Designed miniproteins, single chains. Designs and how they scored, part 66

Each design is a single chain, and the fold is of that chain. pLDDT is the mean over its residues in the fold that is shown.

## One batch from the design tools (miniprotein)

Design m2424
Fold by ESMFold2-Fast:
Structure m2424 (fold): chain A 65 residues (1-65)
Amino acid sequence: DEELLELVREELKKQGLSEEQIEEVLEMLKDPSVSDEELREFLRSLGLPESLIEILLEVKEILRK
């Protein structure tokens, strides 16, 4: 869902991520070969709050369906 990805993009901009970091997060969300653990570790490395990380994992699950 492009609308859902746009909402994620805006939230990541508010968190202070660069456009390159945002695009990498969005690619990982769309990539079914990326595990939840790999995504979680990457998002933690970017300094995102755990509450947002859990929301992004939910988004990844929605995009898989």
Scores: mean pLDDT 83

Design m2425
Fold by ESMFold2-Fast:
Structure m2425 (fold): chain A 77 residues (1-77)
Amino acid sequence: MNETDKKTLADALTYLGVGYRDQGDYEKAVEYFKKAIETDPDYYKAWENLSKAYTRLGKDELAEEYDKKAEELKKKK
């Protein structure tokens, strides 16, 4: 899979996760954001959205960890 295909799939999976989050299904949102990260670990938007979902689930330590990862990836891009 080339870079464009990986980014496109990660974007689509992140969009699905956002859809579940908007419906209040934060558990499924987390699952899709994790799939996006597995597809393209450099896709910082997936890490940002995962952090926000964990904040809504009350898992602040995990939220902070993933937010830091998103910041690191943003600085590289």
Scores: mean pLDDT 82

Design m2426
Fold by ESMFold2-Fast:
Structure m2426 (fold): chain A 56 residues (1-56)
Amino acid sequence: SGRQKAVGMLIARGYSQREIGEILGISQSTVSKLTRQLFEEWGVSSREELARKVKE
């Protein structure tokens, strides 16, 4: 869950999947999986919706 929150925060700041992977020391495919899990958890369907929810 901590890594999912970190991914969400970095998405809200406009980082790419590659940059998020580099920052967190994980693969881009892991970032993609965590992003999908976060979408399901927060009930959002896009990176743009996720970013708006995080910036609240």
Scores: mean pLDDT 79

Design m2427
Fold by ESMFold2-Fast:
Structure m2427 (fold): chain A 71 residues (1-71)
Amino acid sequence: MQAVLEALRRLEAARPDMPREDVLAVVAALLLLVAGEPAEAAALLRELAAREEDPEVRALLLELADAAEAT
């Protein structure tokens, strides 16, 4: 969970005005992680990253996915 929290903090700092739909997708991924589905959480975050046009935000979403899968 530590790596997930650090990745979230970095994502929030890089994109404080995140669109609501992207926030909901990240929240859904975190709920999957809490439910014991880290692979599904990581897959959802990687799918969101693949659709993200900002390379900085994309990199942070991939980092969050890797952190979620590692827990």
Scores: mean pLDDT 74

Design m2428
Fold by ESMFold2-Fast:
Order: C-alpha cells, then sequence, then structure tokens
Structure m2428 (fold): chain A 74 residues (1-74)
C-alpha cells in the first residue's frame, strides 16, 4: 500500500499533475503523522484536482490507498 501510493505519486509528478501529486503527498504525510483531519482534507483536495484535470480514476486510486493506509495504522 505505501509502496503503491509512492509509485502513484511519482507517476502523477512525471505526467505533470503537480497539484494532484502534491495533494496526494500531503495526504500521505498527514496519515503517517496520525492527523486524520488533514488527511481527510487532502483526500478531498485530491478528488477536486482529479476532476479538474480529467484524471478522476488516478485520483480515486490515490484516495482509496490513503484511506486504506489510515485504517491499517489504527
Amino acid sequence: IKEELEKLIKEMEEKGYTNLAQAARDAYEAVEKGDSVKATAYAFAILAEGIDQGVLEEANKAIRLIFKLYEEKK
């Protein structure tokens, strides 16, 4: 899961989806720090960027991995 999320973030950066990649990275950092409020806020930011850039499938994959990572940490 962590490795899959990191690979997805790198793919988004390589494709030029900078804001999407940043939101995913910030969400990942928030989960690692145990900040559920920030993790949720950044997950919504990922969705918004995915809609805006027309890459909703990649955004949804990132959100799913973020929530799954958060649940594993509990």
Scores: mean pLDDT 77

Design m2429
Fold by ESMFold2-Fast:
Structure m2429 (fold): chain A 120 residues (1-120)
Amino acid sequence: SVVLTESGGGTFKEGGSVTLSGKVSGADFSQLSVSWLRERPGQAGESIAGLGASGTGAGYAEEVKGRATISVDAAASTAYLNLSNLKVSDTATYTFIAAGVSDGKPVFAAGEGTQLTVTA
């Protein structure tokens, strides 16, 4: 079984920065792609940042380009999403997702979601 541990949410001021983290247990982290899904109040979920297996091919949604950085610590089986120059519109639930093949078995796991609130 795959377990995802999310952290880094809370209440932050606009113009600040935050780092969200997602840790993977029960699967080979190096074989998995990782991403963050953002669900703003009253809007559909959107993928805002993603990274392919072994930390390859970072991608970002247009709204967060230049403000978002996705990175990995393979030894810790943890991915990080740094968001800088926070906007009130960054207020959302952020869900960590891991997908791929580990030990010959398909993996698709989504976290419970981390709430981020950005105040003026």
Scores: mean pLDDT 87

Design m2430
Fold by ESMFold2-Fast:
Structure m2430 (fold): chain A 96 residues (1-96)
Amino acid sequence: NPILEAARDLVALSVLDPALHERAVALARQLAEALRTGAAPSEIVALLEELLGLVNEIRKWVEENAETTPGLNLEATLETLREIEEVLNRALKELS
């Protein structure tokens, strides 16, 4: 499931910040449950929009902290965030 894989990848990137990680884990679990139980499209759309908001917050954190974070490849991390965003935006278009 590309949506669940994108959410999982976002959770992995979010370990950079404990607060972002807690939110990513919670949203990914809610999305997995909503998809498993066949929740209404409007509920799935709301969760996808929250995940896109979190993508933007993680992107901002990475851009602000890249120079002081050992081992962080800014270009590779931003590319992974873009790939996640593309999957989530495709899902939103299919549900809207």
Scores: mean pLDDT 86

Design m2432
Fold by ESMFold2-Fast:
Structure m2432 (fold): chain A 69 residues (1-69)
Amino acid sequence: MSPLEKIEEAIRAIEEGDYEKAKELLEELSKDFLLQRGALEAIEAIEEGDYEKAKELLEAMKRAIEQLM
């Protein structure tokens, strides 16, 4: 699964209320050097109940990947 696909699946998981799946996908994204900070911050937002911030961070990560492709 590409980083972009993982970001889209994580956004969908948040929208479906599957925060555990979203965190799992974000942990995989955190292994990518360019995405590590955003992924870890999004995990923290989910753990604090700020799902809107987590989605905004995932959308920012998506834009960053699209700019590099």
Scores: mean pLDDT 81

Design m2433
Fold by ESMFold2-Fast:
Structure m2433 (fold): chain A 78 residues (1-78)
Amino acid sequence: DEGLRLAAERRYEEAIRVFEEEIRRNPENAQAWYNLGGVYARVGRYEEAIEYYEKAIELDPNFSLAKKNLEEVKKKLE
């Protein structure tokens, strides 16, 4: 996945653009919303990360990894 590769290389703005294009092409892609949330969490933008993780869970209620990461990010704001 190109977006995940860019995120692993800490090229977060480029990773965001890739995941935003994936969402534009398929807005029901829970994985793309989850990945976008992960990038925002990596750059410390926790409120946006929460929004995107919640969208991934809305689209896939069994997305256990998104639920776990949502809980961890919420703890960053306490």
Scores: mean pLDDT 87

Design m2434
Fold by ESMFold2-Fast:
Structure m2434 (fold): chain A 69 residues (1-69)
Amino acid sequence: GYREEILRLIGEILRLIGEIFDLERELEKAKKEGNEEKAKELEEKIKELEEEIKKLLEELKKLGEEVGL
């Protein structure tokens, strides 16, 4: 059933959002400490996770359309 897939996607999206929050906190710390190399790595990782969330949201939208949501 689509319900199980929808719940799985929502769970993955929430997990990634949590990871972004943790990385943004680490990014602020790296910027305050003047660690420019670490700040750059964290910014790139955040962008990668944001793109992954975008793809999962598109998949969730398609599933919702198939079940009439």
Scores: mean pLDDT 84

Design m2435
Fold by ESMFold2-Fast:
Structure m2435 (fold): chain A 61 residues (1-61)
Amino acid sequence: SKVTELVEKLIELYGKLSEEQRTEFARILKEAMDDVKAGKITWEEAVERVLEHAEKLLAEQ
């Protein structure tokens, strides 16, 4: 599924992040998960949000 593909990309990008970037990543992931639990966004939208932020973090370093 699209969600599975996005999660696989997320895992790959996480492995490329520095320790400091992984801390920020975890914060963004928690916020996205909280939004899903509150019914504000879907799991697909949450994964896409986290993926976009991970790509931005990687691009900065």
Scores: mean pLDDT 79

Design m2436
Fold by ESMFold2-Fast:
Structure m2436 (fold): chain A 77 residues (1-77)
Amino acid sequence: SHMEKELEERIMKETGASKEQIELAREIVDLMDEALKKTAEWLKKQIEEGKKTNSFSDEELKRLENLLKAIEDYLKS
């Protein structure tokens, strides 16, 4: 993305970081984003199953739904 490329160029200029160091940082961020996506899908399934089986209290469901929303909002940014 344009913002991503601009940020990479800024980091290189201001910190002296190599392209290889920035690529490693990108790989770490990408792995974290993948982990969060998988967590969100798993959590969504748990919420759906819990609603069907009435396995959670109202407070527990609200907590899980709030956590899912936080992850989804992060991934949209």
Scores: mean pLDDT 79

Design m2437
Fold by ESMFold2-Fast:
Structure m2437 (fold): chain A 78 residues (1-78)
Amino acid sequence: MERAFELLEEAQRLAEEAAEALDAGDYERAARLMEEARRLAAEGLELLVEAGLITQEERDRAVEALEGLAEKLRKLAE
């Protein structure tokens, strides 16, 4: 269980760094950081599903939301 929370904490930290990069106008860095945050969040949330703390549907919705945000940031970085 600790590993899931460690992954989610790291994902949150990367998302915060992405927000700072976005505020600074560094869209390329923001997109990269958000994609990494999404990847770690997906892994952490999958562990929570395996532990029975959340449903697969809840995990999938959260990952889809982060994926959508990462995609929007990628378009801004073009």
Scores: mean pLDDT 83

Design m2438
Fold by ESMFold2-Fast:
Structure m2438 (fold): chain A 104 residues (1-104)
Amino acid sequence: AAQAALAALNAALAANPNNAALYNNRGNALAALNQYDAAIADFNKAIALNPNYASAYNNRGIAQLNLNKYSAAIADYKKALALNPNNKTAQVNLQIAEANLALK
């Protein structure tokens, strides 16, 4: 469960505070609990520690999309695709975010 994963990730980060993957994983657990602002804070930490972390950009984009932050989501999906052009999830999510922005 996401709550059990969050508890384990909190303990792991206390032991390893500079691990980009652990921040990305905790951000995912927070997003699964619909805590999107907290998830974005963790994805920001993951990206600060590893600026080439394609999945962290994609995951932050998904959290931003859920908060209707379409322009921010588009920027993150474009960055994720620049780092990994074969990310099919980022390609689809970019189209969704751009369509939502165009309808406003």
Scores: mean pLDDT 88

Design m2439
Fold by ESMFold2-Fast:
Structure m2439 (fold): chain A 66 residues (1-66)
Amino acid sequence: MIFSVDQVERALTRAYIEGKITPEQANKVGRLLKGKESVSEEELRKMLLEAGLSEEVANYILELMK
């Protein structure tokens, strides 16, 4: 599955509002998305984990976009 950067940013905003991620984690993912229009599910999962999100929170964010 492929997600647009806009979908990812909306899911990150929701996770932030729900207290599941920090601003620093959101900023790290935003830097990894810079210059991209879309990401694959595997690529996004790697980016979320690289930004310091737990597997549980990464899975939650992926579920929000399905």
Scores: mean pLDDT 83

Design m2440
Fold by ESMFold2-Fast:
Structure m2440 (fold): chain A 61 residues (1-61)
Amino acid sequence: SIQQQIAQGMQQVIDALDAGDLEKAEQIGQQLAEWLRSQGRDDAAQAVLSHVQRLIEQAKK
């Protein structure tokens, strides 16, 4: 399901941030958002991008 793919992708973002790899976290988030847009889910894509950006900003501190 789309919800399972979002959950899996977001877990990969969190794993990358835990490893200190901010570039990988951003890349995973962008790939997940692009996939969501391909599924016609522009709303979910924007939500993912916003959430990933906030997580990266938190990790920089």
Scores: mean pLDDT 86

Design m2441
Fold by ESMFold2-Fast:
Structure m2441 (fold): chain A 59 residues (1-59)
Amino acid sequence: SMMEEQREKAEELGLKGAGALAAGDTAAAVEYFRQALSLAPTEELKEKLEKAIETAEAA
C-alpha cells in the first residue's frame, strides 16, 4: 500500500539521517530527518530532527 511504501521510505531516510549525524554531517542529517518526518510524522523522527538541529546550532 502507499502507506507501507511511505513508511519504508521514511525508515530509509531516518537511517540516512542517523548515518549523516554519526559522520558529523549535521546539515545532511537535518534534511534527511525533515524528509522522513514529512512521510511519517512520528514523535521519534521529530525528536531526532530536534536533536540534529540542536547539534547544528551548537557548532
Scores: mean pLDDT 79

Design m2442
Fold by ESMFold2-Fast:
Structure m2442 (fold): chain A 88 residues (1-88)
Amino acid sequence: MEEEIRRLTEELERLEEELRRLAERVRANPEDKEALRELLEKAREAGRLAIRLAELLREAGRLTEEDVAATRAHVEALIAKLEELAAK
């Protein structure tokens, strides 16, 4: 479990760096549909990993069910917002 948590954390950190760079590109040029699409794809991947990490942390007694639910809600809200932007 601990090694799995560490690996997921490292993978999520790498994705967060990519997301930050993509978000900066989208902010600089909101009409860059390629960057927005890539941001959405990476955000979905990061969100899935974040939820899995939260579930593992709950199993380890480090997070509550409410923390996991909050993570899921936050991820879903961010993805929905990016999907709306990508659809335009």
Scores: mean pLDDT 80

Design m2443
Fold by ESMFold2-Fast:
Structure m2443 (fold): chain A 59 residues (1-59)
Amino acid sequence: LGNASPEEITEAGVETAAEVARRLKSEGAREDTVENTADAAGLVGADPEEVRERIRERL
């Protein structure tokens, strides 16, 4: 699926997850969005902890 670098995939995922999480009213749903995005980023070689923090910084 595409020829994006891990950095490009991670950046797009962080931006999308932050937008989705910001629109969610439930803290649990926001937390699930953050964790699912971090886990997916880990599968492409990114640091899941860094991805979680980057999403939270955008909230």
Scores: mean pLDDT 72

Design m2444
Fold by ESMFold2-Fast:
Structure m2444 (fold): chain A 56 residues (1-56)
Amino acid sequence: GKREEILRAIGEILRAIGEELDLELSDLSEEEKEERRKKLEEEREKALKRMEEASK
């Protein structure tokens, strides 16, 4: 149902935030960090859109 969809989207957002924190703490190059940050931002945007649609 909508509740499960919202909770799943929240979980995806929290996961992306955790991965972003791990990136900031990592010793990866700035180029690799920028590429991964962009991917995580896209994933968060998709999850937010799914949450908004499920909230209707």
Scores: mean pLDDT 79

Design m2445
Fold by ESMFold2-Fast:
Structure m2445 (fold): chain A 56 residues (1-56)
Amino acid sequence: SVIEKVLMHDMGLSEEQIKELLEAYKRSKEEARRLAESLGVDPEALIKGLEVLLKE
């Protein structure tokens, strides 16, 4: 998807990391935030991107 490519390019995330973040988000928003922080990316921006991915 376009959003997946944007997250990879802008945040330097791999496809594997994006899938892991999506699974974390499905469990809880806090888990996704913690994982984003461990990866050195902006949790708020990432969560917004994950929400768009889930709507597509």
Scores: mean pLDDT 76

Design m2446
Fold by ESMFold2-Fast:
Structure m2446 (fold): chain A 110 residues (1-110)
Amino acid sequence: ELEEKLEEARKKGDKKKEAEILLEIGKKYFSEGDLDKALEYYEKALKLMEELGVKDKRYAEALLYLGQIYAIQGKYEEAKEYYEKALALYKELGDKEGIEKVEEELKKIP
C-alpha cells in the first residue's frame, strides 16, 4: 500500500507527498528491523526534503532515526554526526522533546 502511494505521488509530481511517503516507508522498515531498507528510504526522503527546502520537525526526526540506525550497526562516528545535526535543528526549532531524545541517544555512544 505505501509503495502504491509512492508510485501515485511520483506520477503526479507531488514531491512533498513523495517525501512524506518515503518517511513512512523508512519508519515501517525500521520497526520491522530491516535497517538497510530503513536507511535507504530515510536517505531518499531527506534528499528530497532538502531539494524542497524543508527542514522541519520531520526532517530532524529522520536525522535522529538515521543516527539510531548507524548506532545499531556499530558505526558510531556516523551516528554521532547525524545526532549532532538533529540536535542543532531541534534547537533551532525550539523542540524540547527532540533535544532530550537526541541527548539521550548521544549518551549511549561509547
Scores: mean pLDDT 87

Design m2447
Fold by ESMFold2-Fast:
Structure m2447 (fold): chain A 70 residues (1-70)
Amino acid sequence: ATKVRVRIEGGTMASGVQLAMMLPGARVHLEPDGTVVVEVTGDVSLEEVRAAADRLAAAAPGVRVTIEEL
């Protein structure tokens, strides 16, 4: 199973929830600095995470999405 952290800057909790709905086993939390973090564990590929992040970025042009492999 792939462990990946997705950081969403310039978004809201709604952005994090939208991403989490696309990815099995995802968890969403808010960092003290206002960054939304989605942690993806379980039976999901890095390619699926990238596809979901790209879709979110296309829907919200002001959002900056960073994918970090754990």
Scores: mean pLDDT 77

Design m2448
Fold by ESMFold2-Fast:
Structure m2448 (fold): chain A 75 residues (1-75)
Amino acid sequence: KEELEKRIERLEKEARDIVQRFVDAGQTERAAQLAKEVSELIKKAREALENGDFETAKKYIDEAEKLIEQARAEL
């Protein structure tokens, strides 16, 4: 679904931005943890999307979006 692909692209950009902000703040361990967690969710979402499992892809995208939103609140 084109909508899910666009959401993944936005998540990748937002994840890079928020991770860099943590690095710039000297929170390198938190940056590494967040990068790992978000990248794993994005990878699972892409795998589900490639397999045509749009419901599972959406669940992983939703979870990654929540993690990024929580991380933004920490800064």
Scores: mean pLDDT 83

Design m2449
Fold by ESMFold2-Fast:
Structure m2449 (fold): chain A 70 residues (1-70)
Amino acid sequence: SMEEAQKYLDAGKKLYEAGAYPLAVKAYEEALRLDPNYAEAWKNLGEALEKLGKTEEAKKYYEKAKELDP
């Protein structure tokens, strides 16, 4: 549901702010499993992946976020 997707997004943001980037990625992936059109979750997933050095993968997800919310 959208409410569950938002909870995972919020959890991911808290994990990201704490520097727990791998856990933030998992939380954002769960948000996207529940709502694959969640532009903010794609963007935040990209940001967490950049922190993990996965720059090319991050760029792909930033493009996905922009497609959903130009």
Scores: mean pLDDT 88

Design m2450
Fold by ESMFold2-Fast:
Structure m2450 (fold): chain A 73 residues (1-73)
Amino acid sequence: HMEELLKNLSPAEQAAIESQKLAPPLTGVAREASREGRRLLEAGADPQTVADYIGGKLAEAIAEYRKKLEEEK
């Protein structure tokens, strides 16, 4: 079921799921990016554009989160 879906995910998607398990703030960003992606799809955007948008938002959030942790050290 879910385990088979995880097996078929890209490394980036697997990393996103692992981040959600460890960091609730990243879960919020992923949820918001998914909602925005859905709005873009409903507005007629290409699936590739939506995937790039979601991936970009997650990458930015991870980088910002790491930067914030370094600043607090």
Scores: mean pLDDT 65

Design m2451
Fold by ESMFold2-Fast:
Structure m2451 (fold): chain A 63 residues (1-63)
Amino acid sequence: DELVEILLINAEQAEELKAADALVQIAERLYELGYKEEAIKLLEKALAIKPSEEIRKRLEELK
C-alpha cells in the first residue's frame, strides 16, 4: 500500500526531527487504516520525545 509506505517514511523523518506532534498525526492515520501495532509504536515514540497527558491517554485508549 503506497499510502502506508509514505506514512512510514514521514514517521522516520519525524523521529529524526524529534517532532512528537507529527508522529501523533501519522500514528492516528495508520490507526484509521487498520495498522494498530504501528500506530501504538509511533505514539510510544512521541511520548518519549514529548511526555504529555494527551498522548498517554490516547495510547491507553488504543491498548
Scores: mean pLDDT 81

Design m2452
Fold by ESMFold2-Fast:
Structure m2452 (fold): chain A 64 residues (1-64)
Amino acid sequence: SHADLMDLFVRLMSGEYLPRSEFEHLLANSAAIRAFLEREIAAGRGRLEERGDQVRFVPVRLVD
C-alpha cells in the first residue's frame, strides 16, 4: 500500500537500516521515491550504505 511505502521511505530517510528486500520493494513500487533518492545521491547530499543484507541512507553533513 501507499502507506507502507511511505513508512519505509520515512525509515530510510531517518537513517535507519532497512532489510535489502524492503529497500528493493520501496524502489520497485515508487518511481517518485526512486527519482528523489537518485537526485539526492547525484547532488552529493547523501549516499547509500550497505551492511550485510541491510541498507540505509546516510546524509552528507557539511560542518564549518
Scores: mean pLDDT 81

Design m2453
Fold by ESMFold2-Fast:
Order: C-alpha cells, then structure tokens, then sequence
Structure m2453 (fold): chain A 55 residues (1-55)
C-alpha cells in the first residue's frame, strides 16, 4: 500500500539514508505498486525528506 511505502521511506530517512537513496527507493516502490500517481507521491515525499536533510 502507498502508506506502507511512505513508512518505508521514513524508516530509511531515520537510518540516515541519502537523498539519492530515498529517491531510488521511492522509484522502486512506485514501480512495484504499478500506479504512476503513487510513484509521483512517493517521489515528492522522498524529495521533502531529502530537503530536511539539506537544511
């Protein structure tokens, strides 16, 4: 589910994953879901998490 995918991205973020790692995992999870809208949401979420790290 999309919510589980977002939780996975949050777990990676907490483990100190890089922005590139977060975006790559979002791409993988979006492809697994097979829904372009879900993929866009996950990519957006990964970008937001990466932005927090760059501050």
Amino acid sequence: ALEDAKARLEELYKKGASTVELINEARRLGAELGDPRAQLELLSYATILGKKKEK
Scores: mean pLDDT 78

Design m2454
Fold by ESMFold2-Fast:
Structure m2454 (fold): chain A 73 residues (1-73)
Amino acid sequence: PSPEEIEQEILISLARMYYWLGKKFFEKGDYEEAIELYEKALELLDQVDPEDEEAQKLREEVEKNLEEAKKKL
């Protein structure tokens, strides 16, 4: 793969990690921490090609969970 493809894969993987951690904090009732982690995931996804289907699906899931966490505050 090209360096650009590898970079994109790393960004998506890091965003997935932040999203997973955010969900864990949400399950514990730590909504402010969950929001921070979801926002970090979205910042990483903003650097990914907007046409990437995997990134688009992940962004949609993160945004949905971010809104849910904000409603808990």
Scores: mean pLDDT 85

Design m2455
Fold by ESMFold2-Fast:
Structure m2455 (fold): chain A 58 residues (1-58)
Amino acid sequence: EKEKLVEEYLKRAKEAADAGDLDGVSQILADLYRKLVELGVPREEALRTALKVGGEAM
C-alpha cells in the first residue's frame, strides 16, 4: 500500500513538474505527507519520503 501510494504520487509530481506547475508539485507533496501520516507512518519518515519524491520529480 505505502509503496504503491508513493509511486502514484511520484508520477503525479513528475507530470506537474514537466508542466512547470511548481505550486501543483508542492500541493501533491503535502497530500502525500498527509496520507502517509494517516497510514500510521511517523511524521519524520513521512516528511523524508515526501521530500525524496519531490527531488525525484524535479
Scores: mean pLDDT 83

Design m2456
Fold by ESMFold2-Fast:
Structure m2456 (fold): chain A 64 residues (1-64)
Amino acid sequence: MEEIVEETRERFRKAGMSDEQVDIVVETVKDVLEKYGTDEVKLANAFVAGALIAIGDEIDRELA
């Protein structure tokens, strides 16, 4: 679980998001992973990663 959270954080950092924004999205990822557990971690990660990318795009549109 922690590995997926760290990968998510790194990806958004590379995309140019601020540390504060990354922390907010990472907390959302942690909540989802906690509910799905280890067996569904890959599916949860793929789903959440897609949602977080969409959120990042929306934030960029409003703030840019």
Scores: mean pLDDT 66

Design m2457
Fold by ESMFold2-Fast:
Structure m2457 (fold): chain A 73 residues (1-73)
Amino acid sequence: DELVEKAEESLRLAREAYKLGLEELKQGNLEKAKLYFEAARRSLELAIKFAEASGTERGKKLAEEARRELEKL
């Protein structure tokens, strides 16, 4: 399912952006950290959209996972 694949890729990108944001934060680069966290939020929102649009059981689980990660940002 192309939508499930897009949701998984968007979730992967969100997690990578969050990781990079934390790394910048550790270095004291607050503005760069903010940009990465904003990118992570946008990718999580996109993951939710693709996951829900898939109409699949797998999509429902991915949307729930992405929503939980978004709420913790």
Scores: mean pLDDT 89

Design m2458
Fold by ESMFold2-Fast:
Structure m2458 (fold): chain A 71 residues (1-71)
Amino acid sequence: SMEALEYLRKALEAALAGDKETAVEYLEKAGSLGSLPEEMMKGAIEAARISPVSGAAAAKELIEYLEEQLK
């Protein structure tokens, strides 16, 4: 959904700014919408909790996945 994509973009922005707590919050919001695979969301949230660098990488992958699904 477009809402999930906006949350993922906010998660990426937060992770790139070094704010892993905000990145996790937006990833959890994106996951709560149910439009993304649970395993991918779980992995992304865990990556963001470990570091903002891995969180940014995971958010980028989820954005690419969702953009492909919205075609």
Scores: mean pLDDT 84

Design m2459
Fold by ESMFold2-Fast:
Structure m2459 (fold): chain A 58 residues (1-58)
Amino acid sequence: DREKEERRIRGLELYYSGKYTQREAAELAGISQSTLSRYVSGEIPLTEEEKRRLGEVY
């Protein structure tokens, strides 16, 4: 489960860097673009831990 969480966070970090599209960020992180899109749109809420880790990259 930690590995899946790490992939999601990596995809979000890549996307929020502004250098990659959602599709590119998802492919680089090893997750589906649909999964990344749902986290970006807020359809799937981030945990407090995931939000904290994400905040460290920007």
Scores: mean pLDDT 74

Design m2460
Fold by ESMFold2-Fast:
Structure m2460 (fold): chain A 62 residues (1-62)
Amino acid sequence: SKEEEIIKKILAEFEKTYKESNGDKDKVGELVEELIKKNKLSEEEMEKLAEEAVKFIQKEEE
């Protein structure tokens, strides 16, 4: 769906910024806030994005 494509695109930007910033949580947080506002994400979409972001971080910490 269009919503799934938006979430996947945001997640890709999150992952890219996380890796490029060497895990700078402040920089990543600013990007996520900007993308949420730009794409007008619902609470459910934000929750799904947060779950995927947590999974990514846990994988990187392994």
Scores: mean pLDDT 76

Design m2461
Fold by ESMFold2-Fast:
Structure m2461 (fold): chain A 101 residues (1-101)
Amino acid sequence: MSEKEKKLILRAIGLILRAIGLLFDIELLKEELEKKGPNPEAQELLERAEKLVKEAIELAKKAIDLAEEGKLEEAEKLLEEAEKLLKEAEELIAKAKELLK
């Protein structure tokens, strides 16, 4: 395995771990939503964030497979896309958190 291949796989693992953390944040906010009563806007933001996080995990997993196949450029593009999805999910989570204050 090349040094670049190892770095791409480690980056993918890092993004998956970050995504798992965001799923825990979403679960905690869903629990707050249940306690405070219905807020359709916050619920929609959390549902959208969850979809983006799950898509990012799938892209990161595919990037690991591509990196192991030596398709390093394709793997890097998928990791960049996964990172963008996680950033968008973080912004949606922050908005939902503000609505639940």
Scores: mean pLDDT 88

